# Designed miniproteins, single chains: the designs that were tried, part 10

Each design is a single chain, and the fold is of that chain. pLDDT is the mean over its residues in the fold that is shown.

## One batch from the design tools (miniprotein)

Design m319
Fold by ESMFold2-Fast:
Formats: C-alpha cells, sequence, structure tokens
Structure m319 (fold): chain A 68 residues (1-68)
C-alpha cells in the first residue's frame, strides 16, 4: 500500500506541476488519499487503520518534492 501511494503522489506531482500542489498541500494530500481509496477499494481496511499516518506521509513527500 504505502509504496503504491508514494507512486501516486509522484505521478500527481509530475502531472499537476509544483505550483498546484504548493497552493494547498493539505487539501492535495486528502484528495490523493480519496483517489487512492477509489482506485484500490480492496485496501480500505489498511487506509482506515493508517489514514492519519498516510496523510502525513503524503504531505511530507509533497514538501520534499517541492523543495527539490
Amino acid sequence: MQKRLESLVKLSYDANFPQKLQKDVEGEAKKLLNLYSQLYPQEKADLEANGAQLEEQIKGQIKDLLSS
């Protein structure tokens, strides 16, 4: 799950340009989690168990990409 989610964040960064992600890191992180839950409904239990931690991980990855 986490590796697949990290890949989705990277694809979003490449597709949407840094400027869009920079405007609302928190909102984009939540959108990516929602998109992931739609693409991989079979991982719903893992998302429910780790949602807050995964959101923080996505926010961190976005910030790291924006700082590069």
Scores: mean pLDDT 71

Design m320
Fold by ESMFold2-Fast:
Structure m320 (fold): chain A 106 residues (1-106)
Amino acid sequence: NPEALRRAEEIVERLRPYAEAYLKNASPETLATVEENATPEEARRNARGALRMAELVGNEELKRLAELVLEGAEAIERISDEEKRREYAFRLNLASLQLMNEAGRK
């Protein structure tokens, strides 16, 4: 479905700085584990964790970014192309993990 693909692309692009930050700092072993588990459900679980951390620290921007990850997971689930679904789920999971790291440092 073109609308879901477009929305997923938009969200992944907006979150790209966070995904790249996680990618640059994670070990190859960690990245392999993230890639193996790269599903929309895993991204939602990470996003819920980031959202809870954002609420604990009172960070409105982090809360907004975590909500964007949840919206991205919903869009990705509706993508018909399995390869693109896997690719975007991986990037979304990287971004969500970075948001949790940022919450812990703020």
Scores: mean pLDDT 82

Design m321
Fold by ESMFold2-Fast:
Structure m321 (fold): chain A 82 residues (1-82)
Amino acid sequence: MAVELAEEAVRLAEAGRLEEAGELMERARRELEALAKVDPERARAEAPLVLEAIRRAVELAVERVGEEEAERLLTAGAERAA
């Protein structure tokens, strides 16, 4: 489900919901880490897809609000997932 969370983060970033995008990006990372402990082969296959989706979400956020504001909003979302 890490890939699905990361793809949803892309959709949220496209919609301008950047804090929610940051929260889902962090959840996707944690889901991938959990998967690596149970099924390392599947985690290895999914990792590039998760990282590419996260990269796209970050690029969309930066394009929308600029680098500093994107970092602030995405980080605030990630902290809520923690």
Scores: mean pLDDT 85

Design m322
Fold by ESMFold2-Fast:
Structure m322 (fold): chain A 66 residues (1-66)
Amino acid sequence: EDAAVQARFDALLKRDVTEELLAAGASPEEAQRVADEIVTLASQGRFDEARALYERALAEAKARKA
């Protein structure tokens, strides 16, 4: 492990999640907050929880838009 490699992975994950949530209809504040939570869970190795949060956040954003 290298801290720079981890930071780059975290930044890419945060950007990708934020962009997808914004496209789904989330506000910039909601998208950033959820992306930060997902990155935190992933950095702790809690990938199943990170995926569950991501799927739920997308579904909620789409439901609010509908």
Scores: mean pLDDT 78

Design m323
Fold by ESMFold2-Fast:
Structure m323 (fold): chain A 98 residues (1-98)
Amino acid sequence: DVDLSSLSEEEKQAILEYMEKVLETVKRGVEENLSLDELHEKLAELSGELFDKMKSKEDALKAAKFLGDIFEESMRENPGDIVKTYELALEKTKEALG
């Protein structure tokens, strides 16, 4: 697991808000039948917003690795259900950050 103890409370809050926005974007994308390219563009914008809230490149890399690990675990537990994958990812993120 990535050591998140070096992240500020503001950065942890930004990660939580990012995951909530990602889940909402995925749910909307499914409801509106968005293309994978359109969904990817929206998720890339959210990632950029999260990066801008990180205090350093090192903190941004820690956040990216943490989120990558969470997503990979969530995808293994819910293969083929994108909404449930992101719901589980948000739940795991909340548990890890307090």
Scores: mean pLDDT 82

Design m324
Fold by ESMFold2-Fast:
Structure m324 (fold): chain A 111 residues (1-111)
Amino acid sequence: MLTVEEIIREAQRLQDALDAGRYDEAVKLIEEFVERVKAEFDHPLLQRIVDLIEEFIKDGYVEEAVRIATEVARLVAYYLEHPEDQAGFEALAQRVLDRAEEIREAYRKKK
């Protein structure tokens, strides 16, 4: 089961790999992160967001995938720290989903 400390550390690893130009490592870490979120969290907004992260990776947008994965890590941390605040969680998750959709629309217009 994911702890807040584990999820924040995974987000730091993703950002560190990207900052160091280790894109293959960043992709592997995102894939592991997405599988873990899908396995441990049965929430429709989280499922939609991580599906978009997988699509970004497929399309070669690693930097964008890391950005949204880091936002998902913060969402998961919020969910674990505030399990009673479903409305606040859903509002934050919707904002992350909206940003991910905007990124997808922007790069698809360039293809």
Scores: mean pLDDT 82

Design m325
Fold by ESMFold2-Fast:
Structure m325 (fold): chain A 81 residues (1-81)
Amino acid sequence: AEEEIFAKMRALVRAIAALAPAETRERILALLDELEAALRAGDVEAAEAAARKLQPLVDEVVAGLSDEQLAAAREEALARV
């Protein structure tokens, strides 16, 4: 269940990041890797810290996307999970 939830979140965030400027995309991908490493280590504090840094970057990208772009990203993410 947790692995499936994380896989779905990771796929969606990666699909959204692909639509971001290169600098923002690299930051999102680095934070996703940091979050994944923390979750695998059972480090709840590190996972929360990574998630808090990741969320505003994802929100900023989503705010700049059209409804069509966001729908396409969701479809791509669903195909990977």
Scores: mean pLDDT 80

Design m326
Fold by ESMFold2-Fast:
Formats: C-alpha cells, sequence, structure tokens
Structure m326 (fold): chain A 85 residues (1-85)
C-alpha cells in the first residue's frame, strides 16, 4: 500500500539522519547502541517492504518505527549532555 511505502521511506530517512548524527557521539558504547538501533530499524523496514502478508508487514514497520524513535531519543540526549558541559 502507499501508506506502507511512505512509512518505510520515512523510517529509512530518519535512520539515515540518526546514523549521520551518531558520528558526533563521543561515548563509544552509546554511539554503538544508537548505530545498532538504526541499523535494526533499516533491516526491519526492508523486511516490511518485502513481506507479502499485510499484517506481518505492519508489525515489522511498527517495530522499525519504535526502534528509530528510541535511536533518535538517545542521539538527542547524548548530544545535549555534550553541549551542557
Amino acid sequence: SLDLQNRIHRVLLRALDVLLKSSQILDEKKRKEVVDLALEAIDLASQAGAETDPQKALELIDRAEELVRKAEKLVKEELKKQKEK
């Protein structure tokens, strides 16, 4: 569906933005956590696009959106900590 395609596209763009910003995280453990979440979100979004069962595709994209939200929050928190020095 067009909605599913739009959701997949948004997750991929958001995950790419997270990956670009993750390079600014000084804490190596936190940077890895953010990168791992973004890459898992990309993998799940890719799987949603290939899934032939509509219900399973929705479950995959819902999970991808959850992971990218978590990654975005962690990036924001870590970059804020570095600026409030």
Scores: mean pLDDT 88

Design m327
Fold by ESMFold2-Fast:
Structure m327 (fold): chain A 90 residues (1-90)
Amino acid sequence: MEELRKKLEEAIKEAVELAKKGDIEKATEVLRRALYEVGVELGIPEDLARMLAELAAKEVRELLEKGDYEGAKEVAFRTFEGMKALAEKL
């Protein structure tokens, strides 16, 4: 659990730096991939983890394009908490 949160925090840091350099596409992909991997590691079925990561990535992209880095970070952590809650019920 702690390692998964750390992995997501590192991905958020990398994505924010990429977005600040104007690479919104790469920033969004870094977060999508990290959320997918974290979801699978939590025990969520791969198809559901992919869907949740894609949904979060879409919202993150819109926020990064607006320069709302804190909003993008919130979406990533909210998705992680939702994945944890879902995994506990599976």
Scores: mean pLDDT 85

Design m328
Fold by ESMFold2-Fast:
Structure m328 (fold): chain A 74 residues (1-74)
Amino acid sequence: MELSEKEKEILEEFERMLRHARTLADPAAARAAAEQAVTIAKSRLENDPTVSEEEKKKVLEEIERKAREVIAEV
């Protein structure tokens, strides 16, 4: 899958936010942080005119998959 520089930047920022969520001792706080990370990443994708709708869908799928993994582990 070919990712643009901007898509990689958004995914890297999202992954940093998920790592932070995993460090939280409170499971409820960890889940909330993961959900917030998804919201922020979706907003970044929607507001970027250089990313195609097709690529936005691919990046959103990856974001949702990673967030589900973190939420399931909490």
Scores: mean pLDDT 77

Design m329
Fold by ESMFold2-Fast:
Structure m329 (fold): chain A 71 residues (1-71)
Amino acid sequence: AEEALAELRELALAYAREEGLEVDEAALAAFLEMARRTDPELALELLRRELAGEDSSALREALRAAFAAAA
């Protein structure tokens, strides 16, 4: 679980970089806390698929909304 959260953090930063999103430490921490309480392994798998270009734009919009809500 902790390792999944660490990998999720790295992938979330990679996602933000690819999409040109601004992410501060507080926003990232809030996103990771939400994932920890829900399902960090599922969040990691979904983000991996998004970075591979396999998922729809709906998932990207959901992730952008989560980052915006955390700020």
Scores: mean pLDDT 64

Design m330
Fold by ESMFold2-Fast:
Structure m330 (fold): chain A 70 residues (1-70)
Amino acid sequence: SAAEIEQLQKEVTFLETKKLLLEIAKASNEWVAARSKNADIVARNRATAEQLDAEIARLDKEIAALKAQI
């Protein structure tokens, strides 16, 4: 129904917004890792960027599954 499609579109928009925020966070951590001279800060920011990348990949899969229902 039209109402079901509208609900799915709202869920997709919510997840796409969440993904955008995670992409910004990942870029920020990568920026710090590329420019820091402190090995511990570099390692921590790389680990955080890797974790965020995994979360983004999971969200992409969820978004694709919802879009397939539209």
Scores: mean pLDDT 92

Design m331
Fold by ESMFold2-Fast:
Structure m331 (fold): chain A 69 residues (1-69)
Amino acid sequence: SLELATAIQILTGVSGEKAEEIARNHGKEVLELLEKYGLTVSDVVDPGSRLRKREQVEKLSEELKKKYG
């Protein structure tokens, strides 16, 4: 999903190409991690939702960077 790749890019800071690769190869794991932190893809992509859920987004960002960054 383009939205999932965008969320991964926001969370990890990797290139768009790398984010698309992660979304294709590890999309299920990323979605499971989003659910673990009470987040949806939309919560990451929307700036307002991301700000409101900042603590959860920061924790997920750190975990994804450790696995894929």
Scores: mean pLDDT 86

Design m332
Fold by ESMFold2-Fast:
Structure m332 (fold): chain A 80 residues (1-80)
Amino acid sequence: MLTDAQKDAIFRQIDVNGDGVIDRAEIPVAADIISRATGIPRSTIAAMMRAAIDASPDGRIDIAQFRAIIDQLEDIAARY
């Protein structure tokens, strides 16, 4: 399982402009990076991130919500 420090490092790799959020346009890059780090399929990651962004009032996710998404993805992977 990824540590919070590792999740934060991945978030910073996706958030290349340093604005502290991930938007819908960044999902493909995020899915590739997380898939390489966790072995979870890119399609599963992209679907989870789209759902989280659609549920967000601003259509974006911050680092705290990102950590929760990674935890949920790893829980789903453990059930397969």
Scores: mean pLDDT 80

Design m333
Fold by ESMFold2-Fast:
Structure m333 (fold): chain A 71 residues (1-71)
Amino acid sequence: MPRSTVTVEAENLDTGERHTQVFRDVPMSAEEVMAMARESLAAPPEVSVAVRVTVTDEEGRVLTLEARLEA
């Protein structure tokens, strides 16, 4: 089963607050994680936020998704 490491970096553009979360051994391919991230970022934001999602798979492939959502 493919496993990925997912790093999510979020910055609240109104407050400047930053959060980083690292998810290890996620039982999804890098492509599946990116599809979920894109779907999640398609919802209207409650606050203005900048998000970077970085996915590293077991073969060392790195995919990055960046979004800036303004409320």
Scores: mean pLDDT 78

Design m334
Fold by ESMFold2-Fast:
Structure m334 (fold): chain A 87 residues (1-87)
Amino acid sequence: EEERRRKELEERSRKIEEEGRKKWEEFLKSKEGKKVMGEAYLGLGRMAYSVAKIAEKAGDLESAEEMRKLGEKLEEEGRRLLEEAEK
């Protein structure tokens, strides 16, 4: 029946997703994974700071503050990951 086949596919998909998540988590613990994620966080942090500066010039101080805080958080995580990758 269609419903039983759907449940079997969903269960198989869930197991594949769980295995993929475990491998992804192991990759993130690797030097290459930390380097890739660190660079991604730094790039996003720089973008957030650029948006904050534009918002500030436009007079949107609330959005500027939120984007600045986001940029700080992203840059801190990015630097931490890159430092761990270099060790």
Scores: mean pLDDT 80

Design m335
Fold by ESMFold2-Fast:
Structure m335 (fold): chain A 86 residues (1-86)
Amino acid sequence: SIRAITEEDIIKAIKAKYPEWSDEEIKKLLEEMRKQDADTTLINLSYIITGKKYPSGADALNGIYKALAELGLLSKEDLEKIEKIE
């Protein structure tokens, strides 16, 4: 199975795209997003991280994993598993 996405992974991914954002601002954003349903949260997170608006939480989650892989935060084995889910 693919490893779980951590808060540190999300913070690093967001800071790679928006280096002007502080860790505190990102954590506050994540806390607000957790008040939404899971699919909406994933879609909004993927949009922030990738710049792409995905139609579903599952597509959004795959987008987040690919962005983490591009940043070197995932192993090649985890990337191969993501590619097979497409």
Scores: mean pLDDT 75

Design m336
Fold by ESMFold2-Fast:
Structure m336 (fold): chain A 87 residues (1-87)
Amino acid sequence: SELEKKAREVAEKILELGKKVMPEKDEELEELYKEFLEALEKKDINKAMEVLLEMMILFGNNPNATKEDLEEFKKLASELAELLEKM
């Protein structure tokens, strides 16, 4: 569906931002991204939301994230949550 396609695109942007802000956590971010994609394939929206929340916690606990990076992340996370709620 178009919603699923948009959700994947936003999730990819979150991954790219995460790798920029937390390059030392590339592997953890890639694993969360894969788990998110698997949840979307299975239509497990609750699991997809859980993974998004785990990513939010990971970003929020990073002391090296700038305010601008956190604002962009919150924007992308909100977009993704809205898309998941419509699915």
Scores: mean pLDDT 83

Design m337
Fold by ESMFold2-Fast:
Structure m337 (fold): chain A 83 residues (1-83)
Amino acid sequence: LKGLSDEELVEQARGDVEAARENLEKAEKLKKEGKSPSVVASYLTSSKINAISALILGSQSKKAEEEVKEAEEVLKRTDKLAE
């Protein structure tokens, strides 16, 4: 990533983890409410993209690595919901 400091990587990683969690929670809620599988899948896809982005940022900085541990759990939960 171009010219990002450790602090900027941490901030962006936190944002991606938060977005991943929010999209996963939205998908879980919609699935529980019996909403369309396509709508649930769209939120699961967004959650997965955000979680992968966070993990990539975490690979670039030791400080950011600590912030992205939650992203691994989000990916596991996303895969389980897709079953």
Scores: mean pLDDT 80

Design m338
Fold by ESMFold2-Fast:
Structure m338 (fold): chain A 85 residues (1-85)
Amino acid sequence: SELEKKLEEAKKLKKEGRLGEAVLLYGEILHDERASEELKREAARGLAEIYKETKDETIKEFIEDVYKSLPEEVQKIFEEELKKV
């Protein structure tokens, strides 16, 4: 699907150190109502990993903004990943 390709591209951008572009694609997946819970969990993990690596408060603010609209199982990914910091 288009969303699965977007997740693959986000993961590639993250590996290449193009973190800002990766954040945008992960964010698009998290905001897309058509995205499966599995895709949103993977996007949440990628975004949380970038935040832990960079400590960029703008990324944290973005996570806090999107968090309320996410399924509980996706919210738990952010809770678990951010507590490890």
Scores: mean pLDDT 81

Design m339
Fold by ESMFold2-Fast:
Structure m339 (fold): chain A 88 residues (1-88)
Amino acid sequence: MLTEELRRELIEEINRRLRERGLSDEQIAELQAAAQAALAQYLETGEPVFPNGTLNHVLAFEALREVAEERGLELDTLEALEILSELR
């Protein structure tokens, strides 16, 4: 299970990697808003959310997966969406 402190570390690391990959503050803000909407839908329906989104969604999920793998973590859909909903 992710601790609140570990979740914060993951968010900070993902934010850094997205900026290194050339995402602007505005693109990260749009990604966060989309992730917040996806999290709200998942919490209401309990169904898997498909990222029908932009390239930025793919980049964010890839960054999340890489950071999780480096730390030996397995993230479920809810944990992934919660992390992405707090990007900035």
Scores: mean pLDDT 73

Design m340
Fold by ESMFold2-Fast:
Structure m340 (fold): chain A 70 residues (1-70)
Amino acid sequence: SADEKRKIALELTKVQFRELALKSEIFYIEKYPDSYSKLTGVDAKEEIKKLEKELKELQKKGKELEKKLS
């Protein structure tokens, strides 16, 4: 139905915004890894690995939602 497609489109939009936020975070940690580790007490390399895993899960969800709209 049109209502179901609208609901899926809104969920896809939210997934896309979360992907952009994660890509931005990964980008800045990769650009300043030593500063990140010093300020947060977290290993930059391990945090990037964790965020990349989350990004891959969001990308899979996005593709499934796109298939429902096509």
Scores: mean pLDDT 88

Design m341
Fold by ESMFold2-Fast:
Parts: structure tokens; sequence; C-alpha cells
Structure m341 (fold): chain A 94 residues (1-94)
């Protein structure tokens, strides 16, 4: 899937000790996209669950978990305290 391809690319970038300017921009843009879309994806997953579309709900929650893990790893890498607080596993369970 396009999501899996992009996720694998981003995970590979996060594993590098040093990034090129182009690689840093790709990682930054992915994080910005997640920050802007994840709330809508959570709502969509909840709606799918309410209407009995378990396959869609499960797929969306798997994608959400992967996106949250990427943003959290990026926040740790950049020492972004606001992102670390916002995307902490403990904050997103409330």
Amino acid sequence: SLFEEKYNQIVALLQKPELTAEEEEVLKNFVLEVKNTIGGKIIQAAVAAVFGDEDLSDTLWEEIEKEESVVYAYAQRTNDELLLHTFSPYQLQV
C-alpha cells in the first residue's frame, strides 16, 4: 500500500544517525502532515467502528499507531518538548 511504502521510507530515515537536507525535509513534511490529519483519521476510525466496518476501523487504528510512533521518534530526535508532550502515549490515552 502507499501508506506502508511511505511509512517504511520514514522509518528508514529515522534510523539514520545523520540526514541530508532533503531527507530532513521529507521527515519534517511527513510529521506536519500527520499533525494536520491524525485528528480526522481518529474520527474516521471511530465512525467506521460505530457503523460496523471493523476492517476499516482496524486498518485506520494501525495507521494511527504507526504515525504516532513516527512523530514521537521525530520529537525525541529534535528535542521538541511540545511534540513529545502532545504525542506521548500517556497523553493520547486520555
Scores: mean pLDDT 79

Design m342
Fold by ESMFold2-Fast:
Structure m342 (fold): chain A 88 residues (1-88)
Amino acid sequence: MEKTLEEVYKLAKEAAEAVDKGDIEKAKELLGKAQELVLSNPEMRPIADAAREAGRKAYLESGGSEKEALKAVAETLAEGAKKAKEEL
């Protein structure tokens, strides 16, 4: 569990940095890997749900920006994984 939370955090942080650098393809690949890890662990479902909602909200509020949506997903996954690990 701890190793999985740390890997999700690392992938999400790298995805957020990729978005900031304009590498949208890399951000999608990293978020895809993080999603597989989160979906494989039922205890991480609240983190996945929060990230999905954050991404949807950012997409709508930005008028359809994929960059803003991906950044919101990445930052929400990173924060959720960090908090969950600190509570272990």
Scores: mean pLDDT 82

Design m343
Fold by ESMFold2-Fast:
Structure m343 (fold): chain A 87 residues (1-87)
Amino acid sequence: EEEALADFQRALENGLPNIEANAKALGVSREELEAALARAEELARELLARARSFEERLLVLGFYMAALATANVEEALAAYREALAAL
C-alpha cells in the first residue's frame, strides 16, 4: 500500500480534478467545495507530518478522502480523531 500513500501525496500536490462536477454531485457550490479542499489539504499536510506509523498515515489518507467525498471537513476530522484514539 505504498502506492496509496504515493497517490495521496500526488493528490495533495495536484489537487482534485473536475471541481465543478464534484460540487454538483455533492450538492454544494464550487466555492464551498474549494474551501473544503483547501482546509482538508492544510490539515492533511499537518497530520501527515505528525504521523508516527503507517497506520496513522492511512488514517490521514482516510480523513482526506472522507473530506473530499462529503465536503464536510469537520465530520471527517471528528472520524479521524476517533480512529486515532482507538490505535
Scores: mean pLDDT 74

Design m344
Fold by ESMFold2-Fast:
Structure m344 (fold): chain A 75 residues (1-75)
Amino acid sequence: SGIEELRRVVRAATDDPRALEHLEAFVQALKAGDIAAAREHRGALLDTLYQEGKEDAVREFLRLANAAIAEAEAA
């Protein structure tokens, strides 16, 4: 699923424990239908990937995260 692909992309790009914590919080927020929390954790994770210079991971993460949020909003 998209969530498994998103986890793979992030975990391949960074080993920062705080980033991985935001990844799991993002997934939990999506499951709970908490779009505001999902957007907040997306922002924190995006900032970490950008600061680490992971430009390709930033692009791929943003694509997957935006799709996941759109699907959650449509449900």
Scores: mean pLDDT 85

Design m345
Fold by ESMFold2-Fast:
Structure m345 (fold): chain A 96 residues (1-96)
Amino acid sequence: KKKEALKELMSAAAYMVAAAVALRLKDGEAAAKYLRKMAEELEKAYEIYPDEEIKKAIEAARAAAEAAEKGDFEAAREYYRIASEHLTRAEHKLLE
């Protein structure tokens, strides 16, 4: 259960790195794409292992994708930071 969810969190983290590069380049379309992929992997993790940190990471990743798509890179970066923080906390919990 935890190991399966952790695998999905690792996939989400990979998309998070891709999103960070896109945000740095101000590529809103690419950033939104990768942030939505991040949210999809987090949703899979949440189905396997329901956890509040995973849920908050999903909400933040979706908000970041919407902001990036609208070209609001300041809001997108802030939601990205929130999503990253909650993902890290979720990973820590699954390693316990």
Scores: mean pLDDT 88

Design m346
Fold by ESMFold2-Fast:
Structure m346 (fold): chain A 111 residues (1-111)
Amino acid sequence: MEELRRLLRKMNVLVEKIRKLINDHPLPTEAQREEIKKIVEELIELAKQAIDLSTNPEVRKILEELRKKAEETLKVLDDPNASVLEITEAVDRFVYEAEELIGKIRKLLKA
């Protein structure tokens, strides 16, 4: 239980880092795109670890949705034909959705 809460805190910190990067750099450079990609990849890995540690099926379902959203965002970041606008829109949407999903998990773990 405590380990799962630790992973959720780490995931929230990474989501906040992405949010700050895109807010400070709405037209990210290739280097900033690679930095966001690395953070999203780390989020996917933490989400996989959190899924394996979770015994609550509702929490597992939300974590699997979070992982899926991160993987979809990674596909846009990996697409050499994606415009800067498409990247910014995909990342902004992911940050919003990830914050909501993490919030739902936190509420379930308090109950």
Scores: mean pLDDT 86

Design m347
Fold by ESMFold2-Fast:
Structure m347 (fold): chain A 68 residues (1-68)
Amino acid sequence: SKEELLRRLEEIRRRLEDPEADLLALETEVGVLELEAAVNKLYELFPELQELLERIRRLIAERREKLA
């Protein structure tokens, strides 16, 4: 459901607050959520979801860059 997807997204965001977070695992989970959102047409029902997912992906990418 939309609410379930948002809860999972918020959990990923909270995990990103940990400097020891497994960035590859988090990136994989975001990919799964993006697929679920596309399959269930959640972007049509909740347009803000796309921005939230992109924001998390950028946070993961920025942290990966700083670790390189």
Scores: mean pLDDT 77

Design m348
Fold by ESMFold2-Fast:
Formats: structure tokens, C-alpha cells, sequence
Structure m348 (fold): chain A 92 residues (1-92)
């Protein structure tokens, strides 16, 4: 069943079942486990770099980043959520 595949990918990547269901609905298919792992790794890398460079952003860029992170936070894996929350705290 598709639900079993969602549960497996969620358990191994930390991506929520709700986000995997959303990706299936939007893309017409679930990501592979390898693809889902790469998505999490890429997000972790990107947000770590953003966190290092947060003080280099203009006030306008900070508002854009804040809005984007607030929108995406509920859908992210716990590891990515932690990085997003650290960035949001620095933007306040």
C-alpha cells in the first residue's frame, strides 16, 4: 500500500507523512528513499549556510526569508525544522 511506503520513507528521513502525501499529490508520485534522503541533506546544507550568512542579508531579504521559512516549517523534517527555528530566532 502507498501508506506503507510513506511510513517507511518518513521513518528513515524524518520527513512528515503529510509532506510525503503532499509531494505525491503534487508530483503524481512519491520520491524514492534515496531522493528523499538527498532532499533532507540538501536542506540541512542550505540552511546551515543561510544561518552562517544571516547577518549579511538586507532587511528586505530577511523579511522574504522569514515568510518562506514560516510557510515551510510545518512540512520539514525535525533536523531541518531545528535549523529553520534557529534562523527565525535570529530574524526576530
Amino acid sequence: AADAEIARIAAETGISPAELQRLRDVLGRLPTLASARRMVENDVKSYKELLKNIDKLTPEEKEIVKARLERRLPYASPEVQKLMEEILKKLE
Scores: mean pLDDT 81

Design m349
Fold by ESMFold2-Fast:
Structure m349 (fold): chain A 109 residues (1-109)
Amino acid sequence: MDKKELAELYLEAGELLARIGLFEEAQYMLEEGKKLYEEVGDEDANKKYLEGDIYIGMMEIKRALGLLEVTKEDLERARALLKELLEVEKDEEVKKRLEKHLEKVEELL
């Protein structure tokens, strides 16, 4: 997996974590994805990060209004993506954070 593909997985995982109400965890995923996009010289790294941050804010508003629908399908997708990230991530400190995120997703299943 190249760094751009890894960055895309981090942003997708961030979106899914936001959909299931794990906003702090979602924010961490966006920050890791941004770093990877910046490392590959992606000129849209900041734009992609801001779009994800706006999405997290939208999900936070939905939760506050009682409109956030956490589905089993989103939980299963989040678990699958976190497991995929754990297989390809090389940074041991980041892996420990991903393991904690996975534990939180599994608690919601």
Scores: mean pLDDT 87

Design m350
Fold by ESMFold2-Fast:
Structure m350 (fold): chain A 87 residues (1-87)
Amino acid sequence: SEEAKKVAEMVGRILRIMGIFEQLRLEGRINDEDVTRVSKLLVNILRGKDVDQSAQEILELLRKAGAPEEELKIVEEDLQKLKEIIE
């Protein structure tokens, strides 16, 4: 079913984004409050609330943490795909 495929894609992309931030937390580059903030911003995106602002804030947190460019690109692509799914 199309709906099941969309849900699976959304879940996979969210888990990848959260996994990247969890790795940064384990490395001591961000704290537990930062991870909680990212989860709240992802919920905003899924609810269609402040979508562009929420996505930008996630990317800004990632840049401030000193994430590699490859991880920035992955998260940017995942956020763009999440926006497309919720439309």
Scores: mean pLDDT 88

Design m351
Fold by ESMFold2-Fast:
Structure m351 (fold): chain A 68 residues (1-68)
Amino acid sequence: SHELAVEAFREAVRELLPEEVAERVLETLDKSGGSIRAGLEEVERLAGREAAERVERAALQKYIDAAS
């Protein structure tokens, strides 16, 4: 579900990014109406492509675990 995917993304962001970066990413997520794509673009903008890839991978794993 979209709600599970958004929560998985929020958890990955909070665990993997510095607090100041995480807050800005989560603000972008909320302002976009829960767009994970917009959140990942903000991760890439603030922390770089490798950080965005780590967050995306962690969020996908958390989503799979929650949806199983």
Scores: mean pLDDT 88

Design m352
Fold by ESMFold2-Fast:
Structure m352 (fold): chain A 69 residues (1-69)
Amino acid sequence: DAARLQALQQQAQDILALAEGLDAKGEALRAYAERNAAKLSPAEYQELLDLADGLRAAGEGAREAARKM
C-alpha cells in the first residue's frame, strides 16, 4: 500500500528530525559546561558531560529505529 509506505517514510523522517534535536541539545549542554567550567564543581561538570553523551546515544538509537522503518 503506497499510502501506508508514505506514512512510514514520513514517520521515519520525523524520528530523524527528533534525533537531530537531541544531538543539538547534547551539544548545547556540552557547550554550557565548557563555558561555565570555572563556576562548576568537577562533579557537576562531569554530570553535564554525561547527560550530553546520553542525549547523543539517544539520538543514535532514534536513527537506528528510523533505519528499520
Scores: mean pLDDT 84

